# Designed miniproteins, single chains, continued (4), part 4

Each design is a single chain, and the fold is of that chain. pLDDT is the mean over its residues in the fold that is shown.

## One batch from the design tools (miniprotein)

Design m12113
Fold by ESMFold2-Fast:
Structure m12113 (fold): chain A 59 residues (1-59)
Amino acid sequence: MSELEKKINELKQKYRDEIRKKVEEMLAKGETDFDKMLEEAQKISDKYNEEIKKLKEEG
């Protein structure tokens, strides 16, 4: 696996971990609205997709 692919996989892992933490925090606050959780997950996804795109353009 190339170093670029390793960096992309690391970002994907961070993305998954960040979503899990956000969902756990929301659930701990009594949030059960999955639409709100999806919106937060979407924002995290957008951020990481931008990072991945930048890495591919620079690599």
Scores: mean pLDDT 78

Design m12114
Fold by ESMFold2-Fast:
Structure m12114 (fold): chain A 108 residues (1-108)
Amino acid sequence: MEKFTLALTYIGLGRYYRKQKKYDEAIKYLNKAIELVPDDARAYLELGRVYLEKGDYEKAIEWYEKAIKINPDNPEAWRNLAVAYEKLGDTEKAEEYRKKADEIEQKR
């Protein structure tokens, strides 16, 4: 319980600092979350978002793929992966991953 609560707090701080464009602080807190709970896809997803906003689309893809490997049923991870591929000019993969996100959302 305590480790999970602290990890969620660090993910929240990572998201907060990302929105402030304080990417080094965001990365610091998200890495602390991964150290506490290495199998929580949310920290990996937020790291992908940080690198996407920094313009490092290849690193964003790596972190989103790690998030999907842990939790393949999160449509946000697939949508963000599609955005990263579109930024690289891979429109075919972008559309494939958008369709995957839509399919997952329809399961509920």
Scores: mean pLDDT 87

Design m12115
Fold by ESMFold2-Fast:
Structure m12115 (fold): chain A 58 residues (1-58)
Amino acid sequence: LVEEARKIGEETLDPEEAARKAAELAARQGASAEQAMQAVKYAIDATREKRKKLEEEK
């Protein structure tokens, strides 16, 4: 779940979209509300990390 959420963030690049997709993934895997919240957090963090790298190289 966490690894998949991080990948969603890296591919989506939009924090709100990544949060939505991560929540959807957590629901599909039968995750608890706490696990879903963690997945959302990791996806958002991944979008920010990826954007920072892109800005440094472009």
Scores: mean pLDDT 76

Design m12116
Fold by ESMFold2-Fast:
Structure m12116 (fold): chain A 67 residues (1-67)
Amino acid sequence: MYEVVGDGTAALHEIMRLLDTDGSGRVPPETIEAVLREADVDGDGVVRRADLEPLLRRLKAEQEAAE
């Protein structure tokens, strides 16, 4: 499984909040795995904040555009 290190856990938490579009409080494991897989561009199994930052920015931009 992917390992999220350093401040990456905070970035992942923000991404999960943005992906909880249903307000159910549940993000499916497959969705979390897809996020981590996309963020792990290097394929080393380690996800850092820098790896999650582009995805987080994309999700925030999508939310802003939807307003």
Scores: mean pLDDT 72

Design m12117
Fold by ESMFold2-Fast:
Structure m12117 (fold): chain A 61 residues (1-61)
Amino acid sequence: SAEEYRRLNEQLVETRRALASAPPEDKPALQARLAEIQDQITKLNLESARLGKSLEEITKG
């Protein structure tokens, strides 16, 4: 959903900001979090694009 996408994007920005000022010991955890958030955003974007086209064609018949 658009709301989930927006929420993940905000978390992405916040995590990037935290990573920039984080001590070295916290960086690996923040980098992992950043990668997870980006992966989720990418998956939502791909699903939205594919579902929109395929579902519309199937539904219309």
Scores: mean pLDDT 75

Design m12118
Fold by ESMFold2-Fast:
Structure m12118 (fold): chain A 72 residues (1-72)
Amino acid sequence: AERERLQQLRAEADVWAKKLTETLGLPPAEARRIASVALREGLTDDQILEVARLVKEEGLPVAEAIARVRAR
């Protein structure tokens, strides 16, 4: 169901936000935003990590980082 799908995505976003905060040192709010958008867009684990890296290291907006990762 749609509601169960959204609940699952939220749970996965929470796990990813924690991982991005702990491994890359992203602020919790930024990490959660990146995780939520990337998971909603259907990105793979490797693509989520690359988006987070581009946002942190290159200062790209989340939407631009996602577009760049999808083009590879």
Scores: mean pLDDT 79

Design m12119
Fold by ESMFold2-Fast:
Structure m12119 (fold): chain A 64 residues (1-64)
Amino acid sequence: PDGDGVYSREEVLNLLANEGLIAPDASAAEVQPFLDLIDEYDEDGDGELDADEFERLMAEARAA
């Protein structure tokens, strides 16, 4: 967990992998849709998601 309420792209990918949503041997092509989703929810375009953006992304990833 982050102490500042934001998540980097690497942290989001690690959390998705830790929850089993991304395979540990996933190819770049299998990871790309999650990177695209992160970019879509990154409203500021700074490579970080706030807690609300992160929650929305995780809900969408789990629903897919």
Scores: mean pLDDT 74

Design m12120
Fold by ESMFold2-Fast:
Structure m12120 (fold): chain A 55 residues (1-55)
Amino acid sequence: SEAEKAREMGEAGIRAGRALGDERAIAAGQTAYQLGLSGGSWEEAAAILGRAGLD
């Protein structure tokens, strides 16, 4: 589902941010993950991560 993809994208963003030591990327990943928990879209999650430099 779209919500499941948003959660997966959020988790990937958090993991990437932690590996890079990028606080902005970690925060974006957490926001995308929470969006997925709330039934939000993967497209919005992708936009959040993209704005933090995560494609």
Scores: mean pLDDT 80

Design m12121
Fold by ESMFold2-Fast:
Formats: structure tokens, sequence, C-alpha cells
Structure m12121 (fold): chain A 64 residues (1-64)
């Protein structure tokens, strides 16, 4: 299911967000929220990605 949601991000032209979601192992619910934000054309995309932005810098991501 996560892979399907990430693929949907790619189909929406949000390759950047899809790559980020794969790299950080986002949950299906988190990816779904991003998809919904993009489809709605809202500023919610920034909010949906905010929790992961801190992990996208050149510092090593945590590995729970």
Amino acid sequence: EVDELIRRLEELGATFAARLARKHGLSPEEVRRIVEAIEAGTGELSKALAPYARETVDTAPPAP
C-alpha cells in the first residue's frame, strides 16, 4: 500500500516528495496525507512534509 501511494505521488509529478517518502520510510497514512495535500492544491503539502524536513538535511537520518 505504501508503494502504491508513493507511486501516486510520482504520477502527480511530485517525484521529489515520492523520493523523500521512500528514503524516510513514511507510513501509509503519512504518504496518503501528502497525496491529499497535492491533489487539493493546498499549502498543506509543506505542513505534511515538515516532520521529515529535519531528516532530509545532509545529516544521517535516524533509524528506529
Scores: mean pLDDT 64

Design m12122
Fold by ESMFold2-Fast:
Structure m12122 (fold): chain A 55 residues (1-55)
Amino acid sequence: MSEELKKLLEEFLAGADEEEIIERMAKLLVDRQGLSEESARQLARKEVEELRKEA
């Protein structure tokens, strides 16, 4: 996992707004992997949901 992504996940676990974390992760995915905004947003939302279920 990239350092930027790890930092976003730490902020989420510290109580940051879920929608803001999803938005920031989606922007990283667009920038790094060339995904469309919609696909990146769905991936980011799924990652956040998985983290919630593992906690």
Scores: mean pLDDT 72

Design m12123
Fold by ESMFold2-Fast:
Structure m12123 (fold): chain A 120 residues (1-120)
Amino acid sequence: MLTLEEIRKILEEDVDRIVAALRAAGFPQAEVDELRASLKKLIDDIIENLEKDPAAREQVQRLVEIHRERRKTATPAEQLRDDVALIATLANLTTPESKRDEYEEVVRRLQAAVDAALAA
């Protein structure tokens, strides 16, 4: 069973793969740094909300375990799509209603950036 620290580390690794792919696709460092900072805030909120909600934590642990197993056999392109899908799903499950629009915008920007990188 995954700890909150282990979940955070997996999400940070997902962000590192995304950032590396965006840089390889020719995205400017400043744009990549801005997206990384937005994703860090989103991850901080996810972890904080999981500390307060044991039922959400159990569901997220299951999703993260599936993600880790999938990673072992996934291609690099599939890994990036899986990374985005995990972040989007966790945001939807854990982000407070008051921050919903803000984090939906971050996830939308993330999806668009990764789609553009995979098309390059």
Scores: mean pLDDT 85

Design m12124
Fold by ESMFold2-Fast:
Structure m12124 (fold): chain A 61 residues (1-61)
Amino acid sequence: SEVEKLRREAIMKEASAGVYLIGAAASRLAGDKELAEKYEKLAKEYKEEAERLKKEAEELE
């Protein structure tokens, strides 16, 4: 169903955000602040996409 598809996409986006946050932390430990900030921005964007997809799924009956 469309609801199931949206929920799966949201979960995948949340997982991607988590991976980028781990990458950001690793980059900061390595002293690469520019890469860390890039990963943090990507994580935020994926998290925002996940929230929108979750909201859209909840609006479908």
Scores: mean pLDDT 86

Design m12125
Fold by ESMFold2-Fast:
Structure m12125 (fold): chain A 59 residues (1-59)
Amino acid sequence: SARVEEAKEEALRGAQALVDAGVPVEVALTYARHYLRSQGLSEEEIEEALREIRRALEE
């Protein structure tokens, strides 16, 4: 859904900004998890989104 996609894009944007500032990927992913949960994503949606975000950050 558009809402889930927007939440994932915002989470990636925030996580990327943290990594660019020197924050470890694991800490940036913890931020992303909390953000996605605050946006009302299910645990399954959060885990899928975090796999995608991790892949993007580790490229």
Scores: mean pLDDT 85

Design m12126
Fold by ESMFold2-Fast:
Structure m12126 (fold): chain A 77 residues (1-77)
Amino acid sequence: SLAEEALELAKKSIELAKEGKAKLAAGDVKEGIGLLIRAIGDLYKALELAKKAGLPEEVVEALKEAADLLGAKLKGL
């Protein structure tokens, strides 16, 4: 279902974001940025699928906030 796809993309984005942040902290800027870009992409796709699936507003807002925070982190580099 769209809801299941949204959840799986959200889970994947969390793992990519963790790896990206860890790479940045270790000084591996190129790999870190690449992972964060992929995480942001997966979060925006999860957001669109969540909206189409009619998931609760709090889920949609959480996905949007996560994407915005990662985007801010990336711009702050």
Scores: mean pLDDT 84

Design m12127
Fold by ESMFold2-Fast:
Structure m12127 (fold): chain A 66 residues (1-66)
Amino acid sequence: SNREKVLTLVRTLEALLGRTVSLTEEALDLLVQIYEEEPEKLMQILYRLLREAPGPVITAADVRAQ
């Protein structure tokens, strides 16, 4: 599923950046929508989120701020 593809990308970036995060359901749904509509933007958004998110939980507000 597209959800599983997005989660795989998140896990890959966690390993590369040495950071672990949790996603809210709303954040994950929004990232899946971005993947479906503008897949070329998803990798840049995920990279920024994992580097810039202030806490271990990424929310829909964090995704929208990108």
Scores: mean pLDDT 84

Design m12128
Fold by ESMFold2-Fast:
Structure m12128 (fold): chain A 81 residues (1-81)
Amino acid sequence: MSGAEQLLEQVRILARLVAESKSPEVRRNAALGIGRLLAEIRRNYPEIVEEARRIAEPPLRKALGDEDPAVREAAARALAA
């Protein structure tokens, strides 16, 4: 598997955790993880950045309305990445 394909799969896994995890700590850490992956993708694999954003943006936008303020802040930071 290429490095780009591996990063896209990591974005998919973290996106599912943001959308589906009942734990606010897991949702917060997953959103922060997406932000770090998007920053790495922009630096090293710019050709897949729009695919990664397409996967990450819907659950991150929903997380802007999360019940936990730390999850909301993490989602906002990830969307800014």
Scores: mean pLDDT 87

Design m12129
Fold by ESMFold2-Fast:
Structure m12129 (fold): chain A 75 residues (1-75)
Amino acid sequence: MAKKLAEGLKRLRELVEKEGATPALVIALQMEAQEAERLGLKEVARLVREAADALRAGDTKTAVRYLEEAAEKAE
């Protein structure tokens, strides 16, 4: 399950880099944070929430960094 979460986070990072800050990507990150929390991956959930907050602020570079760290921790 954690490997599937890491794969999802890597795909979302690529979409953020390609598409920028979209409402759909913010929602997708919120859903992934909830899934990480359900799996007991508290640090991953926190990092993904920080990425969602950065995207809401239009800071795609910060969001990408948080998503890279979250994906690494999820593996």
Scores: mean pLDDT 84

Design m12130
Fold by ESMFold2-Fast:
Structure m12130 (fold): chain A 81 residues (1-81)
Amino acid sequence: AEAAREAIEHLRRAIEAVRAGDAEAALEHLLKALRAAEKVEGFDVSEIGLALRAVGSLLEGDYAGAVEALEELRRRLEELL
């Protein structure tokens, strides 16, 4: 539960950074979220796929797509609380 809450907090900060147009801060927070999520039972390849989609969208400047992927990843982590 604690690891999932930590990952969700980092994802929330990543989403805020994307909305502010700060791709570097968004990537930093996403990496921290993934590191915390490694300790979450039930976090698997489908959630990793969403994280990779968010990274790809950020690198392409598709901030709307990045927010969509990060919000879906956050929802899945909330199911693991």
Scores: mean pLDDT 83

Design m12131
Fold by ESMFold2-Fast:
Structure m12131 (fold): chain A 81 residues (1-81)
Amino acid sequence: GPLELAKRALEEAKRARKELEELKKQPMTKENAAKLAAAAIAAIGAGVEAALALEEAEKLGDEEAVKVAQEALEVAGYKPV
């Protein structure tokens, strides 16, 4: 259901955000640049999943899933309109 999808998106967003923050503390090497790109792509993917979960949750009236999906979007760096 949408709550499960929202929770998964939130975990993925938190993981990607943690990797981005950690990489900012490290020297800019070719390897770290590749990791930063991968983490940024992961954050984008988590944001897309969160947006889809939010749409389904709103359609079903699942208030818990809406809240979790909104948190996932915020953690992923997206501002819902």
Scores: mean pLDDT 81

Design m12132
Fold by ESMFold2-Fast:
Structure m12132 (fold): chain A 64 residues (1-64)
Amino acid sequence: MSAEEVARKYAEAMGLSVEEAMRRLREAATLSGAGLRTAAHEIAKGAGVSFEDALAALRELAAE
């Protein structure tokens, strides 16, 4: 799943704009180790996606 698709689902679920969801995902993408894993779990729960999809989205954004 793309970072954009995860951000869109997160925005819909949380009542955010896609721009605000992307901003939050980009901030989370700057984290490492336990912080990155925690952020991926929170995004997965919020967006209704798998942890693997949320983590992949954050890694995509970290690579630009």
Scores: mean pLDDT 82

Design m12133
Fold by ESMFold2-Fast:
Structure m12133 (fold): chain A 60 residues (1-60)
Amino acid sequence: LEEQRRRLEEEADRVPPEQRPLARRAVEGAVRAMEESGDEENAESIARVTIRHIRRLAAE
């Protein structure tokens, strides 16, 4: 969980300023979902999907 949260925050910080608020909202949603899952495997899947989403925002 802590490691996934840190990776998500790092990816959001790399996004251009215009997309950064959207990236940060995605991180907040992912963190909540990871905490609710209570499972490292699900947390890793959530983090991976969210990182992919954040990177797509940066590419637009």
Scores: mean pLDDT 77

Design m12135
Fold by ESMFold2-Fast:
Structure m12135 (fold): chain A 116 residues (1-116)
Amino acid sequence: AVTLVESGGGTFAAGSSLRLTSKVSGVDFSSYDASWYRQRPGEAPVFVARIYADGSTLYNPEVAGRFTISRDVAASTSYLDLKDLQPEDTAVYYSVLTAADGTSYWGEGVEVVVEE
């Protein structure tokens, strides 16, 4: 089975930084794009960032410059680094793997709460 295990959530002060981690098992990680989505209370999940299998990146303009996505193929892990946290960053963050054929796997999500 494909498993995505997210970690790094919790409650953080505005202006602080954090790293979210998604550890992947059950697939060849190098063949997948890694993405992060977030779901704010009462809203649908929205795209945050993607790192393609070739290492290129795509960001939602709302988080560009504050968030950085990266991957470690040897560790089968994707990372989302959040800096200068804002109360509107409060959400459940989901890691997503996407294959070239469009098959996607979603993690269970990790909660991030930002207090002013």
Scores: mean pLDDT 89

Design m12136
Fold by ESMFold2-Fast:
Structure m12136 (fold): chain A 66 residues (1-66)
Amino acid sequence: IPSLEKLPPELQREVTELALDLILGLISKEEANKRLEELAKKYGVSYSEVKKAFYDVYEEYKKLLE
């Protein structure tokens, strides 16, 4: 996923885990967005870039799991 691959490796893992948690119903969409903002600040990356990578991963995995 090109948007994900632009992020640091640790952030790629965090974003992927968060997307899977949302797909599995372990977190709400509101909680996911809050955690994405926190991750963007922690890694010094644009929130828009982290959010794009997150939803690209979410849509890709959602297609594979249904």
Scores: mean pLDDT 81

Design m12137
Fold by ESMFold2-Fast:
Structure m12137 (fold): chain A 99 residues (1-99)
Amino acid sequence: SMQEIEDANEGMKAAGRVLAAVDQGDIEAAAEVIREVVEAGRLEAARFAAGLAVGLLKATGDLRAAAELARAVAEAVREADPELAELLREEAERLEREL
């Protein structure tokens, strides 16, 4: 649908901002990007952005950054999107076991 395309487009832009913050070593700023998208009511865009950013860090072998980002986002969105928070908490725990 058009809404799915819009959510994916916004998610891509948010993922770019998240990854830029991670590259600067600012995990808190990266998590805040996702929280802002969730607070704006764009849950699907936020989930897409979080999944893409964590997934790319995993694919490039940066497992520590992937784990730290997943945990920080999970904490930041715990109340606003508990489903996303739980998925990212489980992903962080999985990644931490590989470190």
Scores: mean pLDDT 87

Design m12138
Fold by ESMFold2-Fast:
Structure m12138 (fold): chain A 70 residues (1-70)
Amino acid sequence: KNKEIGEKLLKIWEELGVRPDPELETELAELMEKEGISEEELRKILEENKSTLGPLDKEMIEALKETIKE
């Protein structure tokens, strides 16, 4: 399960031209599984935030978690 989600996340990062830290990738995979976030929703959130937060990093991941909770 987590392996498959991680591979999907890597694919998304490559398409967006960035590569996350493996730890951040794991956090995103867990978030997707726990909150039931679709790949489409994740892509949208990441794309909307990447230009505002700068390079993909832990701050972006934390912002994503807050957005999903609300």
Scores: mean pLDDT 58

Design m12139
Fold by ESMFold2-Fast:
Structure m12139 (fold): chain A 71 residues (1-71)
Amino acid sequence: MISPEALAAFAGREARAIAEEAGLSEEQADRVAKLAAETARRLFAEDPSLPMSEVLAAAIEAARREIERLL
């Protein structure tokens, strides 16, 4: 089973890839990746019964909103 921390790390890596593809700097991509990982951790802290797929989707959506703000 994927641990909550492993899912947070995965969300961060996916968010970084999306930010890099969007043309953001390494520093901006790092911020976006951290936001996605923190969002996943926060959601697990608030409701540990949430499906991992929903947590991942919410973390990536938060990352996409941040990318749009930085562009």
Scores: mean pLDDT 82

Design m12141
Fold by ESMFold2-Fast:
Structure m12141 (fold): chain A 61 residues (1-61)
Amino acid sequence: MPTREELKEGAERGEELARRLGDKELEQMAREIKKMVEEGAPIEEVLKKMQELSERMEAAG
């Protein structure tokens, strides 16, 4: 299982990538994931959202 710090870094990278793609929806998703990590959401829920973000970024690229 990744650490909360790793998940936060992943979300930050996702936000940057989404911004470069110009996809505001992906940027918002990455920001929401980052907020979930900061607010102590369960790791399983964060991972589920990270997978969804990754899949959407692959579809966009």
Scores: mean pLDDT 78

Design m12142
Fold by ESMFold2-Fast:
Structure m12142 (fold): chain A 76 residues (1-76)
Amino acid sequence: LSLDEFTPADEAERLVLRRALQNPDESGDQAFLGERLARQGRLEEARRFYERAVELGKEQGDSSPAVRRAEEVLAE
């Protein structure tokens, strides 16, 4: 997936998206990318990012709201 596919709203969001795409091992960034894809209706791709975020969150001990939200989506 390219940065342009996430449709950044402004330059600050573009920076955050670029950083997230460069950090495939960051749980919060993966959850953020999943949420952006879900907002675009790309639910299958979003699910994969949520799965990655939950797995990384367990490894990193990260139970942030973004990771917990990903867990809730996957539990449906």
Scores: mean pLDDT 72

Design m12143
Fold by ESMFold2-Fast:
Structure m12143 (fold): chain A 80 residues (1-80)
Amino acid sequence: DELVKLLSLETEQNSKKYEQQAKDLEKQADDLERLAALYDQNSPEKGRELNKQAEEAKSQMMEYRAKKVLLDRLAKLLRS
């Protein structure tokens, strides 16, 4: 079935997009934590704001990783 193959490929592509989104968010969180450490010396309030943004990025990263796992499972079901 050509439609099942196309849906499987699209699901796999979306899984890869979510994996990339999670990697981008992980890097963003790391960058924000490093910036927070620098600002903590000169501006503790800005340091706290950056750490909060890093925590939010980590939360979104976990959400995208969970979505990827669900799409990977869906792709396997479509190919069974």
Scores: mean pLDDT 84

Design m12144
Fold by ESMFold2-Fast:
Structure m12144 (fold): chain A 62 residues (1-62)
Amino acid sequence: AMAEKAAEAAKNKDYETLREIFRAARSLQELVRIAKAALDAGLDPQTVGELARDVRLPSRAV
């Protein structure tokens, strides 16, 4: 699961893999699950917020 990969990358402080995982999110629900897994793995909320901010969902209407 994407969330499990995010948790592993967060534990290893592998920010490159974390960015790829966040970018691979296809929905807001999936992005939230990935972010929660990273937080639960000990990643700080500021870093999670920055990674989530850089994600643009391809089918989100504005």
Scores: mean pLDDT 74

Design m12145
Fold by ESMFold2-Fast:
Structure m12145 (fold): chain A 76 residues (1-76)
Amino acid sequence: MKIEIESTIDAAELYLATLKAMGVKKLKVKIYDENGNLIYESEDIDEAFEALRKAAKDPNSLDDTKVKIEIEYEEE
């Protein structure tokens, strides 16, 4: 399945944490900054978390940074 989400970094982290908890084995994550520039692409969810944190303008205020995430995963 392919999902596109425009959210704050904290909401994006929660979504990725949910996918990790579900144990998805095949996924592809693309992260775009608030200007639409691709900043990260990987099949590793832990690297996606690190990319989101690096995109934050203030690590203590994740609500202030907006990102777009595209996620492709298999539900089986």
Scores: mean pLDDT 72

Design m12146
Fold by ESMFold2-Fast:
Structure m12146 (fold): chain A 88 residues (1-88)
Amino acid sequence: MEKEIEEQLRLLEGVEYLIDTVLKSKEKTELEEKLLKLSLETAERLLEEAERRLEEAPEVTEEQRELLERAKEALEKAKEALEKLKKE
């Protein structure tokens, strides 16, 4: 559980890095936009799975909850950046 949430956080950090890289480019390719969207969809699915597992667990640590919240915040920021890419 904790390891899975950490893996999701690392994936989201990677997506944020990709977003920053694309935003620095003057030209955005269709491939870069598709890869970013796929990465976000994957991260969202993994985050939903982690949240469900925490709901089913009889005991949840504060650290597990903090990791999940950080992952949710990172995902929201990544989604906002993707929407900005679509408009520009």
Scores: mean pLDDT 68

Design m12147
Fold by ESMFold2-Fast:
Structure m12147 (fold): chain A 73 residues (1-73)
Amino acid sequence: MDKERNRQAVLYLTAGEILYVAAEVAPEEEREKLLEAAIENYEKAIELAVDEELRKEAEEALERVKKELEKLR
């Protein structure tokens, strides 16, 4: 169970990273939506992460994306 949860956390973290990178090259009208989607994926990664290092990585990524989103509001 824990190995599967951690695997799912990695997938959510990866999805969040892809969305974050997409937001950087996206048109301004799509950027906020992509950053919000990245936040949701990072939050799920944090919830599912069993490894402390993986959780910390997701938390740092979440903070980074929240700062970028704040600049758009």
Scores: mean pLDDT 83

Design m12148
Fold by ESMFold2-Fast:
Structure m12148 (fold): chain A 58 residues (1-58)
Amino acid sequence: DGLIEGLKSESEFVRFAAARALGKIGDERAKEALIEVLKNDESPFVQEAASRALGKIY
C-alpha cells in the first residue's frame, strides 16, 4: 500500500506523515512495518511517530 511504501521514503517528513496516517486509520497490516521503523529508523522524530501509531492500532 502507498502509506506502507511511504515508511521507506528517503524523506524523513514523508516517513513521519506515513506513520501518522497509518496510526490514524488503524491499519493492522502496517504493524510489522511500523515495528521495523521504530527499531531501525535513523530519525528519533520518525521513531516517535511509529510508536504513537502502534499505540493507536493496539
Scores: mean pLDDT 77

Design m12149
Fold by ESMFold2-Fast:
Structure m12149 (fold): chain A 88 residues (1-88)
Amino acid sequence: KAEELLEEAERLLEEAARTGDVELAREGYELLRKAIELAGGDPEVLLRAAEIVGRAMVLKVEKAGGDVEAVRRFVEEQLERLREELER
């Protein structure tokens, strides 16, 4: 069930990033929160959620004509830090 919510959240957040639809973004983040709560803080679910948010950020910056490479590097660095913390 948590995985199904993560997949739907990913879809909604990617669409929101491409379209600029604030309500889709709100719904996507709400599903993401529910997936994390249902998983009881499972590190794999938390990491998956962070990856989904990072991808949406990259898409949003791409749509805005911003520095996609800089944001992608920032997201990758944050995800690597999170992976290391969760492996402890």
Scores: mean pLDDT 79

